# Ledger of designs, part 76: designed miniproteins, single chains, continued (5)

Each design is a single chain, and the fold is of that chain. pLDDT is the mean over its residues in the fold that is shown.

## One batch from the design tools (miniprotein)

Design m18635
Fold by ESMFold2-Fast:
Structure m18635 (fold): chain A 114 residues (1-114)
Amino acid sequence: TERVVNLVRGFMDVLEVPEEVTEAVTRALASLEGDPEAILDLGFLLAAGYVGNAAAVARLLAEMDREAVARVARQLRKWVSQETVDALVAAIRAGDVDAAVAAGRRLVEELLKT
C-alpha cells in the first residue's frame, strides 16, 4: 500500500496536481484492499482524469486489467457517493475515455469534501 501511494504521489507531482488533491486521493487509496497493481492503476487513472489528460487515460484503460480496477474502485463507496463510484466503474468497464475523465474528476472533487 505505501509503495502504491508513493508511486501515485510521484505521478501527481509530475502532473502538477495540487497538494490537497494528492492528499485526498492518496488517503482514499491507502484504505483500499486487494491487488496492489489494480490500486496503482486506479490511482493513476484518477490523477490523469482529474487533470483532463485524455491521452494518459486512454493508455491506462488500454493497459490495465479493467475488471480488477473496477472491483477495487467499488471500495471508494466508503469515501464518495454510490452514483459517483457507479459512473467510474461503468467508464472503466466500457473503456470510455471521456466518461472516465469526467467520472474521475467528479470522484476527486467529492474526496476533497470528505
Scores: mean pLDDT 87

Design m18636
Fold by ESMFold2-Fast:
Structure m18636 (fold): chain A 68 residues (1-68)
Amino acid sequence: GPAELQRLIETLEGALAALEATDDPTVRGAVLHELSLLDPELARRLAGLSHEEQVALLRERLAELKAR
């Protein structure tokens, strides 16, 4: 519903901000763990990607969600 969509957008914005600030493996792991609680498919997909690809995918996903 709308509340779930808003929470997902807020979580993805926080995740993107964290990943844009650092490529630290600990921060990346924490971001993936948080995302796995809301979107386990997205989290699994992100785990297979480089830092640059993770940032790109999150930007694309946020743009898609905000266009709804």
Scores: mean pLDDT 83

Design m18637
Fold by ESMFold2-Fast:
Structure m18637 (fold): chain A 70 residues (1-70)
Amino acid sequence: SNLDILKRAAREVITELLNDPSVSQDTLDAISQAMGEWIQEQLARGEVLSYEEAVERFREIADSVKAQAA
């Protein structure tokens, strides 16, 4: 399902962030919230993404949140 693809992609990106010592817990929590909000938006629109597209989008979200935290 689209939700399973999005969850798997989010898990991949969160795992990368957990292994990044420069990312604080507060920043990780903010990224997780932003990812969750975006998932809800995509599901509401009925948009279907590939795994690769979802991973890239979650990385963009993570980078955006990190920039706001800096």
Scores: mean pLDDT 83

Design m18638
Fold by ESMFold2-Fast:
Structure m18638 (fold): chain A 108 residues (1-108)
Amino acid sequence: MYTITTSSGVKLVAENLEILEIKGDIPENPKKGERFTVEVVVKAVIRGPESVSDEDIEDAGKTAAIIKAQEQFNVERVLKSEVLSVEKLPEPGKYLVTVRLLLEVKVK
């Protein structure tokens, strides 16, 4: 669970972060200091006030996805972040956000 402040200053909570897919030119035997590009699809539940904008929800979803990816990879650069879907859940102020990230990562 993470508290995220959007670019507009809205505070949202990201929970239930899950990596759905990892793909790319991942080396079979990565060496220390080696760089490669990886694509990661992350699902996150974003919770906030009902008055939150779609832009704030998408911004929070992208930030949550990057945080989740950083648990798996030493992320040097985010090359692309794309919101694939935003689903309003039955609980008020709760949204399921799926994000695709293209990342430059370095082996530690």
Scores: mean pLDDT 81

Design m18639
Fold by ESMFold2-Fast:
Structure m18639 (fold): chain A 88 residues (1-88)
Amino acid sequence: DLLSEYQRGMLLIAAYGEAWVLERQTGSEDAKELVEQLQKVQKMFLDPSTSREEILKGLEEVKKLAEKLGDSNLADLVETLIKEVERE
């Protein structure tokens, strides 16, 4: 529904913001890849032809990158997004 879509959108914006700050502060290739994967997931959320399974796979990849970078807050935020998408 519209409220669930709004909540998912806000969580995605928060994740993107954190990843963007991390990329700008560190300039690391891993942080750049994290931003690029989040941009890909954002496009998936905006495309009604994208399957739920494809979105979940994209989010799982973002979570793995966040864990690799040691950003537990971002990993937890992405896990919350995964659970919200799975409930739909």
Scores: mean pLDDT 78

Design m18640
Fold by ESMFold2-Fast:
Structure m18640 (fold): chain A 93 residues (1-93)
Amino acid sequence: MEEKEYVENIKEKTPVIIEETEKAVEENFEEVKKLLEDNALFTESDKKIKEAKTVEELKEAIKEKAREEAVERMRKAGVSEELIKEVLEELEK
């Protein structure tokens, strides 16, 4: 139904955003980190972004932030917790 369409869109777009951001981090670590820090709020993932000292650490923080944002958007859209769990499992593959 409508929830599945919204969820499919998130599953399709989230990996692409992560991949593009990871590539940008590889090409310009300091600039990407600064951009992410400038747009940071006080969330757990934002703290990991600020603490990241290597390309690998920043990539991990970005993946965690993207998953956190996807979950928040799905919850605000009224997606069921059961379906959110399925999406998170697929995003980790």
Scores: mean pLDDT 73

Design m18641
Fold by ESMFold2-Fast:
Structure m18641 (fold): chain A 72 residues (1-72)
Amino acid sequence: ASPAERAAMGAVAAGAAGNEAGMRAGSDKLYEESGNREAAEQARLGGLALGAGDAETGNKYAREASRLAREA
């Protein structure tokens, strides 16, 4: 996986675990690696939704974040 893809997955995983600081750090890293602010935002939203127990919404955002990270 690219550095951007690793950052996206790290942000989502941190958010899912309730680690908001880790999620923000991963989202910032995703923006640094990809140059794509939308990718970073999708990863953050995915992590937040998964952390709140909304697997359907969280997985949708996580997949979009990965897609945007791969395209960057």
Scores: mean pLDDT 84

Design m18642
Fold by ESMFold2-Fast:
Structure m18642 (fold): chain A 73 residues (1-73)
Amino acid sequence: MSAVLQAAADNPDDKELVEEALRLLLTELLEADEAFIEEVVEAVRADDLERLAELEKELLERYSEKFAALAAA
């Protein structure tokens, strides 16, 4: 669980680790749908910072209840 996230945090320039950490985080913690996960991963691959900002906002709005539950745990 945390090992991949920690590796990505320690190596933010390693896009493969960041991609793997994002897939793991979105799937296991937020139970995000595959289409949303794919959009995030593609934005990371493309270095599309504007798209990533939009997806972060959508993530917070769409999964706000999941974030609240995680913060309460």
Scores: mean pLDDT 70

Design m18643
Fold by ESMFold2-Fast:
Structure m18643 (fold): chain A 97 residues (1-97)
Amino acid sequence: MSEEEKKKMKEAEKLMKEAIEYAEKGDLEKMKEKMLEAAKDEVGAPLALRAALEVVGITGPKSAEYAIEVAEEVAKHPETAEDAKRAKAYIEKLKAE
């Protein structure tokens, strides 16, 4: 991992910690903001997708719409597009059940 990639990774990890804090407070809009900011960068995108899936697993359907928006942002990156599409389909299925 390059020095620049390490820096981006640390920035993404900070955003994910902030997102989890907002989720614990019930502020799903601020949680989404932090996840989307991480998702805009190719290095942060996998972390944002993982965090979105984790939140849906913990909070259930009420966070599904926010997690879908994060997955759609992650899907814009070629390296994570397939994973994001699979995650979105999984979240939509959980929301429907």
Scores: mean pLDDT 80

Design m18644
Fold by ESMFold2-Fast:
Structure m18644 (fold): chain A 65 residues (1-65)
Amino acid sequence: SAARRQEERERELEGIEKWREEYGDEEAAEKMREAVENMDEEEMLRKLAEIYAEVLKKEAEEKKK
């Protein structure tokens, strides 16, 4: 339903905001928001997975410094 889809979208956006606060990568967070707003569900999930993987890789590298 449309309501379920909207709740899922809102939770994704809330998650992205909390993630941005934690990791501080505003550029990655902006790309994730664009994916949630402008992409189909399948494309969004793939794009989010790619962005998460890239940022987690950078985060692991930064924690080592």
Scores: mean pLDDT 73

Design m18645
Fold by ESMFold2-Fast:
Structure m18645 (fold): chain A 94 residues (1-94)
Amino acid sequence: MSLVEALRKTVERAAKELDLSEEVIALFERYIELVSQIKDPLKAAIFALRFLALVVEAEVMARQGEPKEEIHARLKKGVEELIEEIERLLKEEE
C-alpha cells in the first residue's frame, strides 16, 4: 500500500468518525498533496506518521468525551502547523 493511499484512507475514516467540516477535510487533502511532493522518503514517512499521530490523538479525545469543537480546533491547528513545516522543507529541496 502506498503512503498516499494510507493517508487518504485515514482522512476518510476521520471525516466519518469526527464529523469533520469541509474546511478541515480540505486542509487534510492539502497536507497529503504536500507529503507526496517531499523528495526524501524518510522525511515523507516522518511527516505521514506525525499526521497519523495527530488524527489518532483526536480520535482518542473523541472517545474520552472531549467536545467536538475542541477536537476540530486541535486538528485544524495541528495540520496547519504541519503544512507550514512541509512548505518550508519543500522550498529548501528546490
Scores: mean pLDDT 82

Design m18646
Fold by ESMFold2-Fast:
Structure m18646 (fold): chain A 108 residues (1-108)
Amino acid sequence: DSITYEFLKRLGERLGWSDEELQALINGGVPSEEQIRRMFAALDRDGDGYISAAELRAFFRELGIDLSDAQVQAIIDAADRDGDGRIDYDEFRRYVGRLFGDTSLRDD
Protein backbone atom coordinates (compact mmCIF):
# COMPACT_ATOMS: atom_id res chain seq x y z
CA ASP A 1 0.00 0.00 0.00
CA SER A 2 1.00 3.64 -0.58
CA ILE A 3 1.41 4.67 3.08
CA THR A 4 3.54 1.60 3.92
CA TYR A 5 5.86 2.22 0.96
CA GLU A 6 6.32 5.87 2.06
CA PHE A 7 7.01 4.60 5.60
CA LEU A 8 9.71 2.17 4.42
CA LYS A 9 11.34 4.89 2.29
CA ARG A 10 11.49 7.30 5.25
CA LEU A 11 12.64 4.49 7.56
CA GLY A 12 15.44 3.64 5.11
CA GLU A 13 16.52 7.30 5.04
CA ARG A 14 16.43 7.35 8.87
CA LEU A 15 18.54 4.14 9.05
CA GLY A 16 21.13 5.55 6.60
CA TRP A 17 20.40 3.39 3.56
CA SER A 18 22.80 4.21 0.72
CA ASP A 19 21.61 5.48 -2.68
CA GLU A 20 22.79 2.09 -4.05
CA GLU A 21 20.63 0.15 -1.54
CA LEU A 22 17.61 2.35 -2.31
CA GLN A 23 18.10 1.96 -6.10
CA ALA A 24 18.35 -1.84 -5.73
CA LEU A 25 14.97 -1.87 -3.92
CA ILE A 26 13.39 0.48 -6.52
CA ASN A 27 14.62 -1.89 -9.27
CA GLY A 28 12.57 -4.75 -7.75
CA GLY A 29 15.04 -5.99 -5.15
CA VAL A 30 14.01 -7.35 -1.74
CA PRO A 31 15.50 -5.96 1.51
CA SER A 32 18.39 -8.00 2.91
CA GLU A 33 18.13 -9.76 6.28
CA GLU A 34 20.41 -7.03 7.70
CA GLN A 35 18.11 -4.25 6.40
CA ILE A 36 15.02 -6.01 7.83
CA ARG A 37 16.78 -6.49 11.20
CA ARG A 38 17.71 -2.78 11.31
CA MET A 39 14.09 -1.82 10.54
CA PHE A 40 12.75 -4.14 13.25
CA ALA A 41 15.27 -2.92 15.85
CA ALA A 42 14.32 0.72 15.14
CA LEU A 43 10.61 -0.06 15.70
CA ASP A 44 11.11 -2.37 18.73
CA ARG A 45 11.82 0.46 21.18
CA ASP A 46 11.75 -1.66 24.37
CA GLY A 47 13.72 -4.59 22.89
CA ASP A 48 11.13 -7.24 23.83
CA GLY A 49 11.11 -8.76 20.32
CA TYR A 50 7.63 -7.43 19.44
CA ILE A 51 6.29 -4.29 17.76
CA SER A 52 3.10 -2.90 19.31
CA ALA A 53 0.55 -0.51 17.77
CA ALA A 54 1.83 2.16 20.21
CA GLU A 55 5.45 1.70 19.04
CA LEU A 56 4.37 1.92 15.38
CA ARG A 57 2.45 5.15 16.06
CA ALA A 58 5.34 6.66 18.07
CA PHE A 59 7.91 5.85 15.37
CA PHE A 60 5.69 7.25 12.59
CA ARG A 61 5.28 10.48 14.58
CA GLU A 62 9.09 10.67 14.93
CA LEU A 63 9.30 10.47 11.11
CA GLY A 64 6.69 13.27 10.79
CA ILE A 65 3.84 10.96 9.76
CA ASP A 66 0.59 11.08 11.75
CA LEU A 67 -1.17 7.74 11.29
CA SER A 68 -4.91 7.35 11.88
CA ASP A 69 -6.21 4.52 14.10
CA ALA A 70 -7.46 2.80 10.93
CA GLN A 71 -3.99 2.96 9.29
CA VAL A 72 -2.26 1.55 12.41
CA GLN A 73 -4.88 -1.24 12.62
CA ALA A 74 -4.44 -2.06 8.90
CA ILE A 75 -0.66 -2.51 9.40
CA ILE A 76 -1.18 -4.72 12.47
CA ASP A 77 -3.87 -6.79 10.69
CA ALA A 78 -1.67 -7.23 7.60
CA ALA A 79 1.41 -8.32 9.61
CA ASP A 80 -0.10 -10.08 12.67
CA ARG A 81 -0.84 -13.69 11.69
CA ASP A 82 -1.30 -15.15 15.21
CA GLY A 83 -3.83 -12.50 16.39
CA ASP A 84 -1.95 -11.36 19.53
CA GLY A 85 -2.08 -7.68 18.42
CA ARG A 86 1.74 -7.48 18.16
CA ILE A 87 4.23 -8.04 15.35
CA ASP A 88 7.15 -10.42 15.95
CA TYR A 89 10.27 -10.60 13.74
CA ASP A 90 8.95 -13.44 11.53
CA GLU A 91 5.63 -11.64 10.91
CA PHE A 92 7.51 -8.39 10.18
CA ARG A 93 9.86 -10.16 7.73
CA ARG A 94 6.89 -11.66 5.84
CA TYR A 95 5.07 -8.32 5.79
CA VAL A 96 8.15 -6.52 4.38
CA GLY A 97 8.57 -9.32 1.81
CA ARG A 98 4.98 -8.83 0.61
CA LEU A 99 5.52 -5.06 0.29
CA PHE A 100 8.59 -5.57 -1.94
CA GLY A 101 7.03 -8.29 -4.10
CA ASP A 102 8.85 -11.40 -2.79
CA THR A 103 6.29 -14.05 -3.75
CA SER A 104 7.96 -16.67 -1.47
CA LEU A 105 6.86 -14.59 1.55
CA ARG A 106 3.36 -13.71 0.25
CA ASP A 107 0.08 -15.26 1.42
CA ASP A 108 -1.85 -14.87 -1.86
Scores: mean pLDDT 67

Design m18647
Fold by ESMFold2-Fast:
Structure m18647 (fold): chain A 61 residues (1-61)
Amino acid sequence: SKREAAEKAGQALQAAKDGKEGVDKMAQALRDGGASQEVVDRVRAAKDKGEAMRAALEGLS
């Protein structure tokens, strides 16, 4: 659900490191929370944690 995806993404944002590992963790957390593949792909395409956060927020609305 969107709520589960948002909760898991929030936890990942707090714990994730900057760079690729941080972005990959966020993408995994979103997928585990039931986010759509489109949202997961946007997060994975981000160049940094800030862009990943923006992509997740836009996708989860």
Scores: mean pLDDT 70

Design m18648
Fold by ESMFold2-Fast:
Structure m18648 (fold): chain A 56 residues (1-56)
Amino acid sequence: SMEEVRRRRERLQQLLDDFKEGKITVEEAVAFLREEGIFVTPQQLEKWREEIKKKE
């Protein structure tokens, strides 16, 4: 439903923001993403955060 899509988008945005700010661990971020059907490794998330902070 549109409501489910909206809630999922809001959860994903909040999760990624919290991870970027260091409010949650990489292991927590991996676990939360898996619950949303997104499968990444801790190394991929760490690399993504580094790249985002470099602005490149």
Scores: mean pLDDT 80

Design m18649
Fold by ESMFold2-Fast:
Structure m18649 (fold): chain A 84 residues (1-84)
Amino acid sequence: STAAQLAAFAAAYEALPPEEKERFLKIAREADELLEKLRKEGTDEQIRELQAELARGLALVDAGEISPIELLERLLEKLKELLA
């Protein structure tokens, strides 16, 4: 559920050391700005591609294969790709 995903992101953020928290917030803000643009200008297909990337990335974070920051970086790059 979205609420569980939001709770997981909040917990991941709180667990980060202070220097990583600033980096997390910077990437999250940049991703949020592009996500709002995709929501206004993007197609349903592009939104589904982003959701698929998020689902894959969350599975990798849960498996311990990537960090929450790396997931945000991957989502940011996918957003840039979709909006190019």
Scores: mean pLDDT 77

Design m18650
Fold by ESMFold2-Fast:
Structure m18650 (fold): chain A 81 residues (1-81)
Amino acid sequence: SEAERLARLRDTIRRVAEGLKAKHPELQEEIDRFVAEIDEAAAAGDREGVLKIVTRLFSLALEKGIDPEELARLFEEARRA
């Protein structure tokens, strides 16, 4: 179902966020804000909103000099958990 897919996406993003905070504790506040926004969008059933927030998080990571390969690895690890 759409709700099940959205819940899995939310959980995957939360795991990525935890991995990012562990490696980049200086970004904790910014990452926590993105997680809160994703939780709100997911609770509203707004899949497009969740995807837009994910795109903004990816852009933030690149702006902060996080390696795209590191981000991709965190998403892959989270997706498999």
Scores: mean pLDDT 80

Design m18651
Fold by ESMFold2-Fast:
Structure m18651 (fold): chain A 57 residues (1-57)
Amino acid sequence: SLEERQEQVLRALEAFRGAPLSYADLARVMGVSVEAVRRALEELIRRGVLAPPAAYP
């Protein structure tokens, strides 16, 4: 379940990479909480799956 959520977040990020998206926007698109998005991103970065948060201000 957590792994599936991480994959969904990654796909969403790739799809909207060029757009000015916030965690709130991602949460709305994915149908999850902002906290869920933030946590998933943090875990992906920690595991080295995703680059550092340099992409988001």
Scores: mean pLDDT 67

Design m18652
Fold by ESMFold2-Fast:
Structure m18652 (fold): chain A 94 residues (1-94)
Amino acid sequence: SVNQEIIRLSNLFADAGIDVQISLKREGNRTTISLTLTHGDETKTFTAEKDNVTEEDIINFLKKLIEIAEKMLKTGDIEKFYKDVEKLFKEFSE
């Protein structure tokens, strides 16, 4: 479920010392996903917007985000993590 993937994501980021806020907003057929990441004094926000998004689309998006987060935890490469997240959000908006 969406809630289970969000919980998993939050736990992974907490283990990395990253504060995470995720927002999912639906207005008619439009879905907006916003992710705000805070690590130390740095804050980054990523936003994607798409029409006619299903729950399965959201679950698949969150699973890909979890995979990116797990890779960052193994490598410690935060800059690559930010680039991979930006790419994922851009691809979702297509």
Scores: mean pLDDT 83

Design m18653
Fold by ESMFold2-Fast:
Structure m18653 (fold): chain A 65 residues (1-65)
Amino acid sequence: DLINNFVSKVKSGIEEELKNGTMSAEEAREILDLLLEEHKIELSPEQKAEIEKLIDKLKEVAKNP
């Protein structure tokens, strides 16, 4: 499944950036939007919420120590 594979890779990438501290939430969202447009992928509300949850963790890491 192309969409499930995409979601899995995006989640994995965000989790790695959370550990490495090298990507902001704004950058992650910009890259996500670019990839969605390039591959013509439309996420379900559930898939979008799952990715947004990880992006919110990037924001929290930037603000909380």
Scores: mean pLDDT 73

Design m18654
Fold by ESMFold2-Fast:
Structure m18654 (fold): chain A 82 residues (1-82)
Amino acid sequence: MRPLTEKEKRALELLVENPNISPYQLAERLGVSVEEAIRIRARAQKILLENNGLPLTAKSREEAQEISKKLIEAGKKYLEEL
């Protein structure tokens, strides 16, 4: 599977630090457009979900919350191993 790019790693670090970060704040921190920040975030999340065997689609609201929680935890682990 494709490893995270440097921008995707930075986006992940920001999401782990502040899970409620807005696309505007993410764009400012990454030095990219809001549209590019959204794309980088989506790519990083997809790669982490796939690498950790997590589903890309939630079947319920409760499952979506659990996936989000596990994604943040997986992101922290990934960054700690760098």
Scores: mean pLDDT 71

Design m18655
Fold by ESMFold2-Fast:
Structure m18655 (fold): chain A 93 residues (1-93)
Amino acid sequence: SEAERIEKEALEAIEKGEPAEVLEEYMKQLVELGDEESLKRVLRHYGQVLIDKAEKNILSEEQAKKVAELRALLADPANVEAWVKEAKKIIEE
């Protein structure tokens, strides 16, 4: 499916060390397709990238707050709706 292709490309981008903005574009495409499972998997990888950046003290105060929110969402795998909603907010900013 299209969502499977985009998820694969997003995972390859992570392996290549592409910047977070590239991952955000893939997340945006998955949001538009409505594939919550693929979006959740990509969001987890993106969340880890943001967490790693926050731990290295290179994110802005606003991004650090978003990282804390993502960490809380990633802790609850059943909260798919909240993940999709927060992913949309991050993409729309």
Scores: mean pLDDT 68

Design m18656
Fold by ESMFold2-Fast:
Structure m18656 (fold): chain A 80 residues (1-80)
Amino acid sequence: SPLDLARVQAVLAVVLGSIDFLERYSSGLSAEQRETELRTNEGLLEAVEEWIAQTPDAPSELVALAEEARRRLEEVRERL
């Protein structure tokens, strides 16, 4: 539904903002803080990815942003 799409877009925007924060400021965080942020973003991104998998007509722009978020989250994880 349009409401479900809006909610998924809002969650993905939060995830992207959190990844941007980690990319810029992770050196100022403790290892425990970095791990907590990674686990939280992983859970939120998995929920977005599951919704996309169940939604054949998901907007291509949303799918591309989710794929970008996944790539960036993996890159941040590799730097821990």
Scores: mean pLDDT 87

Design m18657
Fold by ESMFold2-Fast:
Structure m18657 (fold): chain A 81 residues (1-81)
Amino acid sequence: HMSEEEIKAELLEAEVAMMKLGTNLSDEEIREIMTERGRKLGLPEEVIEEAIRRGLRLAKEDPEAAVEKYRKALSLMPLTY
């Protein structure tokens, strides 16, 4: 059981991790892009900051888990809308 906010935060975290793994962008560039993405999703600033921090960490520590989290987050979004 996840709230819409939790689903969106999990999606943002996973998108951050995938962007870090799939691009040569710096952590600073990813923070800028994904902060705007989080705002468009309607997330509070503190939730956006935490999701970005977690996503960057996940990409560095466990790339395989990052991919799985992204797949799961995408599957949850159609159930919300």
Scores: mean pLDDT 79

Design m18658
Fold by ESMFold2-Fast:
Structure m18658 (fold): chain A 79 residues (1-79)
Amino acid sequence: MEEVLRALEEAQRYIEEGDLEGAIKAALEAARLARRDESMSEEERRAAIRSALAAAAQLYREMGDEEKAAELFAEAEAV
């Protein structure tokens, strides 16, 4: 959980700095870390993955990549 939260915090810092590409990378890493975090319950893991993928999708939309945004929102819904 702590590593997932740290990755999400880094994504937020990148957003504040205007680095949307860095923010997307950090959000996707948070989703990857959550998928592998066996210390989390299934419900906590699903919530973390969904949140991280949705954040990355919104950032892609802000960059004008609506296709990738839609793909990531679909992945989040499938979790």
Scores: mean pLDDT 81

Design m18659
Fold by ESMFold2-Fast:
Structure m18659 (fold): chain A 88 residues (1-88)
Amino acid sequence: SLDEFIKEVVERGKKLGLSDEAIIAVAMELALVWQYLGEEAVRRLLDRRLEAAGKLSDDQNKKRAEVLEENFPEITKPVAEKVKKALE
């Protein structure tokens, strides 16, 4: 389910020591991958996209999240809010 996916992104991101900004941006990106390419594509990309986000600054991840929300708000905005809630 989407809620289980969001929990997995948050748990793996925290384990990698990623910022909240990085975890949010990855979850938003992978929600688009899930919507258009399905769960298997997300599972294949999850670790690679988390690692890539860890190499970016918080400002870069925040800008990525803003672009994703501006272009795909119906998919990305609900996911961002659920991730923020999961991060407490």
Scores: mean pLDDT 86

Design m18660
Fold by ESMFold2-Fast:
Structure m18660 (fold): chain A 56 residues (1-56)
Amino acid sequence: SKAGARKGAELAAAEKDPAAQYTAGGHARNAGLESGDEEAAKLGEEALRRGRQAVA
């Protein structure tokens, strides 16, 4: 759901563990894209990027 996608993106952005942030961010981005919530998709993508960069 759209609300679920946005909530997931918020949780991903608040995650302190890079590996967990990467995983949650990817799921939130995909959920946002699927539900048409551009804001949730952008938040999820940013969390995905930060998690990936911190692990690299």
Scores: mean pLDDT 72

Design m18661
Fold by ESMFold2-Fast:
Structure m18661 (fold): chain A 62 residues (1-62)
Amino acid sequence: MESLREQLEKLREELREQVEEAARESSPGVAEVAEAVARTVPEEARKEMLEVAEKVREEYEK
């Protein structure tokens, strides 16, 4: 049984990489990734995943 923290860390890393890849391709993609992640994570992690997605989007806009 994995901790929510471990799952969130892995997903956070994936979102980070996805944002960088999207920047290279000149595509946003961040909102689409955020939606996909929110749908697949458990309810208890869903809220935190949305917060992570917002952080990733903020980084992309910098």
Scores: mean pLDDT 62

Design m18662
Fold by ESMFold2-Fast:
Structure m18662 (fold): chain A 63 residues (1-63)
Amino acid sequence: SNLDKVIDIMRRNSFTKSRSEISDLIAETLGISKSTASRILDALLQGKLDEARRILEEALKRQ
């Protein structure tokens, strides 16, 4: 799923990249805005998987 791609990017880059850089990678990979990617990342870091999924689905519907 697209959410699994976000989680994978977060895991692979957690030791070498800032939160801002990880948000940029997520945005580029999924074709969404950096602000949306940052919100998804924040939700995942708080363990709010349903919220992260909701934000991602809404972003993908509108591009």
Scores: mean pLDDT 81

Design m18663
Fold by ESMFold2-Fast:
Structure m18663 (fold): chain A 79 residues (1-79)
Amino acid sequence: MPSPVTSPEDVRRQMEELLARYRAETDPRKRASIITAVSIQRIGWETDVELAEKTLTPEQKARAEEIARLLEETLKQML
């Protein structure tokens, strides 16, 4: 069975928290780690979206697309 569904609202909340931490962080290495972690997640969700037409329900596909978009917007604000 598929794992519990991650909601876009939960991802948005987590990304807003991470972005606030990123903006407050003075250590370049820690900032780079946050960027790397978000970037890896974004690539994973974008890959799932591209493969979704035969793999996911329309509901799951829409959720994955929204999550990928939230991660991309968060990365743009960190870079």
Scores: mean pLDDT 72

Design m18664
Fold by ESMFold2-Fast:
Structure m18664 (fold): chain A 93 residues (1-93)
Amino acid sequence: AEIDAETLLALLEIYVAILKIDQKRGVKLTPEEAKRIADRIIELANQIKELNPSPELLKQAAEIVRDAAEILEKLGAPEEYVQRLRKTAEELA
């Protein structure tokens, strides 16, 4: 892909910002919606890792994915997807 790791990191930050807004608004996600969001975040995280960025960028990506897992858990995401996000964050760092 022509997209650099910094751009993918910014996109992850945007997804988490949207989730934080949804949490403040008291939005509840269906299992299917939570799955789609989790799958997208995992895909972006894996793309970042594949680009072999700096350890600092990988650590930032891991922290963002961990934040996403916590927020999605609060929004009612299935435990399986929350655990998959946490594992993805661990594998980034």
Scores: mean pLDDT 85

Design m18665
Fold by ESMFold2-Fast:
Structure m18665 (fold): chain A 83 residues (1-83)
Amino acid sequence: EEERRRRAIELTRQAMKALNAGDYETAKKLAEEALSLYPDNRAAQAVMKAAEAEINGDKVSAARYFTAAALILVGEEIEEELR
């Protein structure tokens, strides 16, 4: 479980980098792989949807999902930072 979760997190980070670089196809593929390892990964779900929206030209949905992915990742860090 821990190894699977660790790999899913690493894939999610790679997917986020690809998404930020404009490589939407790679971002979607990496996020899908992360979700196959850890389905409850909300950040990966948001990255996948953001990449899919970008590929489909839906810039509004893409911005929404990108923001959601960023907030999920930052939210976990903020919770630790506040303590």
Scores: mean pLDDT 77

Design m18666
Fold by ESMFold2-Fast:
Structure m18666 (fold): chain A 105 residues (1-105)
Amino acid sequence: PRLPSPEERERLWKQTWDLLLQGARDVIESDEIRQQLIQELQQQLQRAREQNADPGLIAALQALLKAIENKDAEALAKATLRLLAELHREVTNDQEGADLLLKEL
């Protein structure tokens, strides 16, 4: 796949952060949505464990669940980015590689 230009990468990053932050706020502001996502993440976490999924994926799902439970929109957005960045950093020690993972979503 083609890598975007430096300016395009900066724009994509800002758009991604703004989108994640807005999504996190929507989740936190709605008790119904928050509770539904907590249940869904708990089910996905159990399924991942049953399927012997990557330990990093399991840890990432736990981090997302905790951020939602804490009702912190900024923490939720950061947990989502950290999920992608930490998993990639563990494998490659490459921060720019985290941007490539965002393309696979």
Scores: mean pLDDT 71

Design m18667
Fold by ESMFold2-Fast:
Structure m18667 (fold): chain A 111 residues (1-111)
Amino acid sequence: AGPAVTQSPASVTAAAGGSATLTSRASGELPITIEWYRVRPGEDAELLSRNGVNVAPAELAARVHSSQPSPTLSTLTLTDLTEADTARYLNVASSPAGTAGGAGSDLTVVA
């Protein structure tokens, strides 16, 4: 079977200047590549992290923290939140058997 991804939380509201942590659990044939994407309405998905390594754009990189404690467990933490961080965050797992995305985590940042 191809990979599967579960994300939590499904939605989170955080204060501006605060932080939010998103978690993903993947299953599937190893090796698995795990990627975190930010999706804003009307924009292409933007890659933030691959296999626990921060690959976010320079303007965002200092606020993005990624970790991968196991081949199938990944976390994405955003710090110093702004209302511009309000978006859907998608986790994508790729294995030799195929690719799967999670249902997404909706982050809302309030002033």
Scores: mean pLDDT 85

Design m18668
Fold by ESMFold2-Fast:
Structure m18668 (fold): chain A 120 residues (1-120)
Amino acid sequence: SMKEEAFKKALELLEEAAKKYEEKNPELAELYKKQKEVLENIYKKEDVEKNIEEFKELISEINKLLTKNPELAEEQLELEEELIGLLEQMGAPPEVILEVGINAGFAGIIIGIKKVIEEK
């Protein structure tokens, strides 16, 4: 199933992101691991509303880390652009897709501001 394949790829994407940051930023790695677990629950239709709220809270925590570490924004944008496509293919709730899209926009703003500062 294309939907199941997209789901598996979304989980793999988050797991790879977590592994990449285990030593570099353990707090960010833990947030990606939690996003993976919450996304699994949403896909399995387990406590969907509660898990959507938890997913949004995890996105908020990632945003706080990006504000402290703007250098993370480029990789975060790439991850979220790929994740949005997979979330759409797996039939994730529109609220989850929207939150990832808003966060991708936030990462893009950080990248843009950083470029302006570095070019001056």
Scores: mean pLDDT 86

Design m18669
Fold by ESMFold2-Fast:
Structure m18669 (fold): chain A 58 residues (1-58)
Amino acid sequence: MAAQQRAFDAAVAIKRAAAEGDLERAEAILREALSDPTLTPSQKAYVRETYEAAVAAA
């Protein structure tokens, strides 16, 4: 899968987990994305910002 697609998939998964109240899963998905060497700094920032927004909304 292309790196951009993986970043988008991670962001979607984070939003779903946070919406379900599963903040532990949302954090695990974030940590996995941040550890992915194929993601650019901008893609990692996008995933982190998505996590922060989702947690703030929960």
Scores: mean pLDDT 81

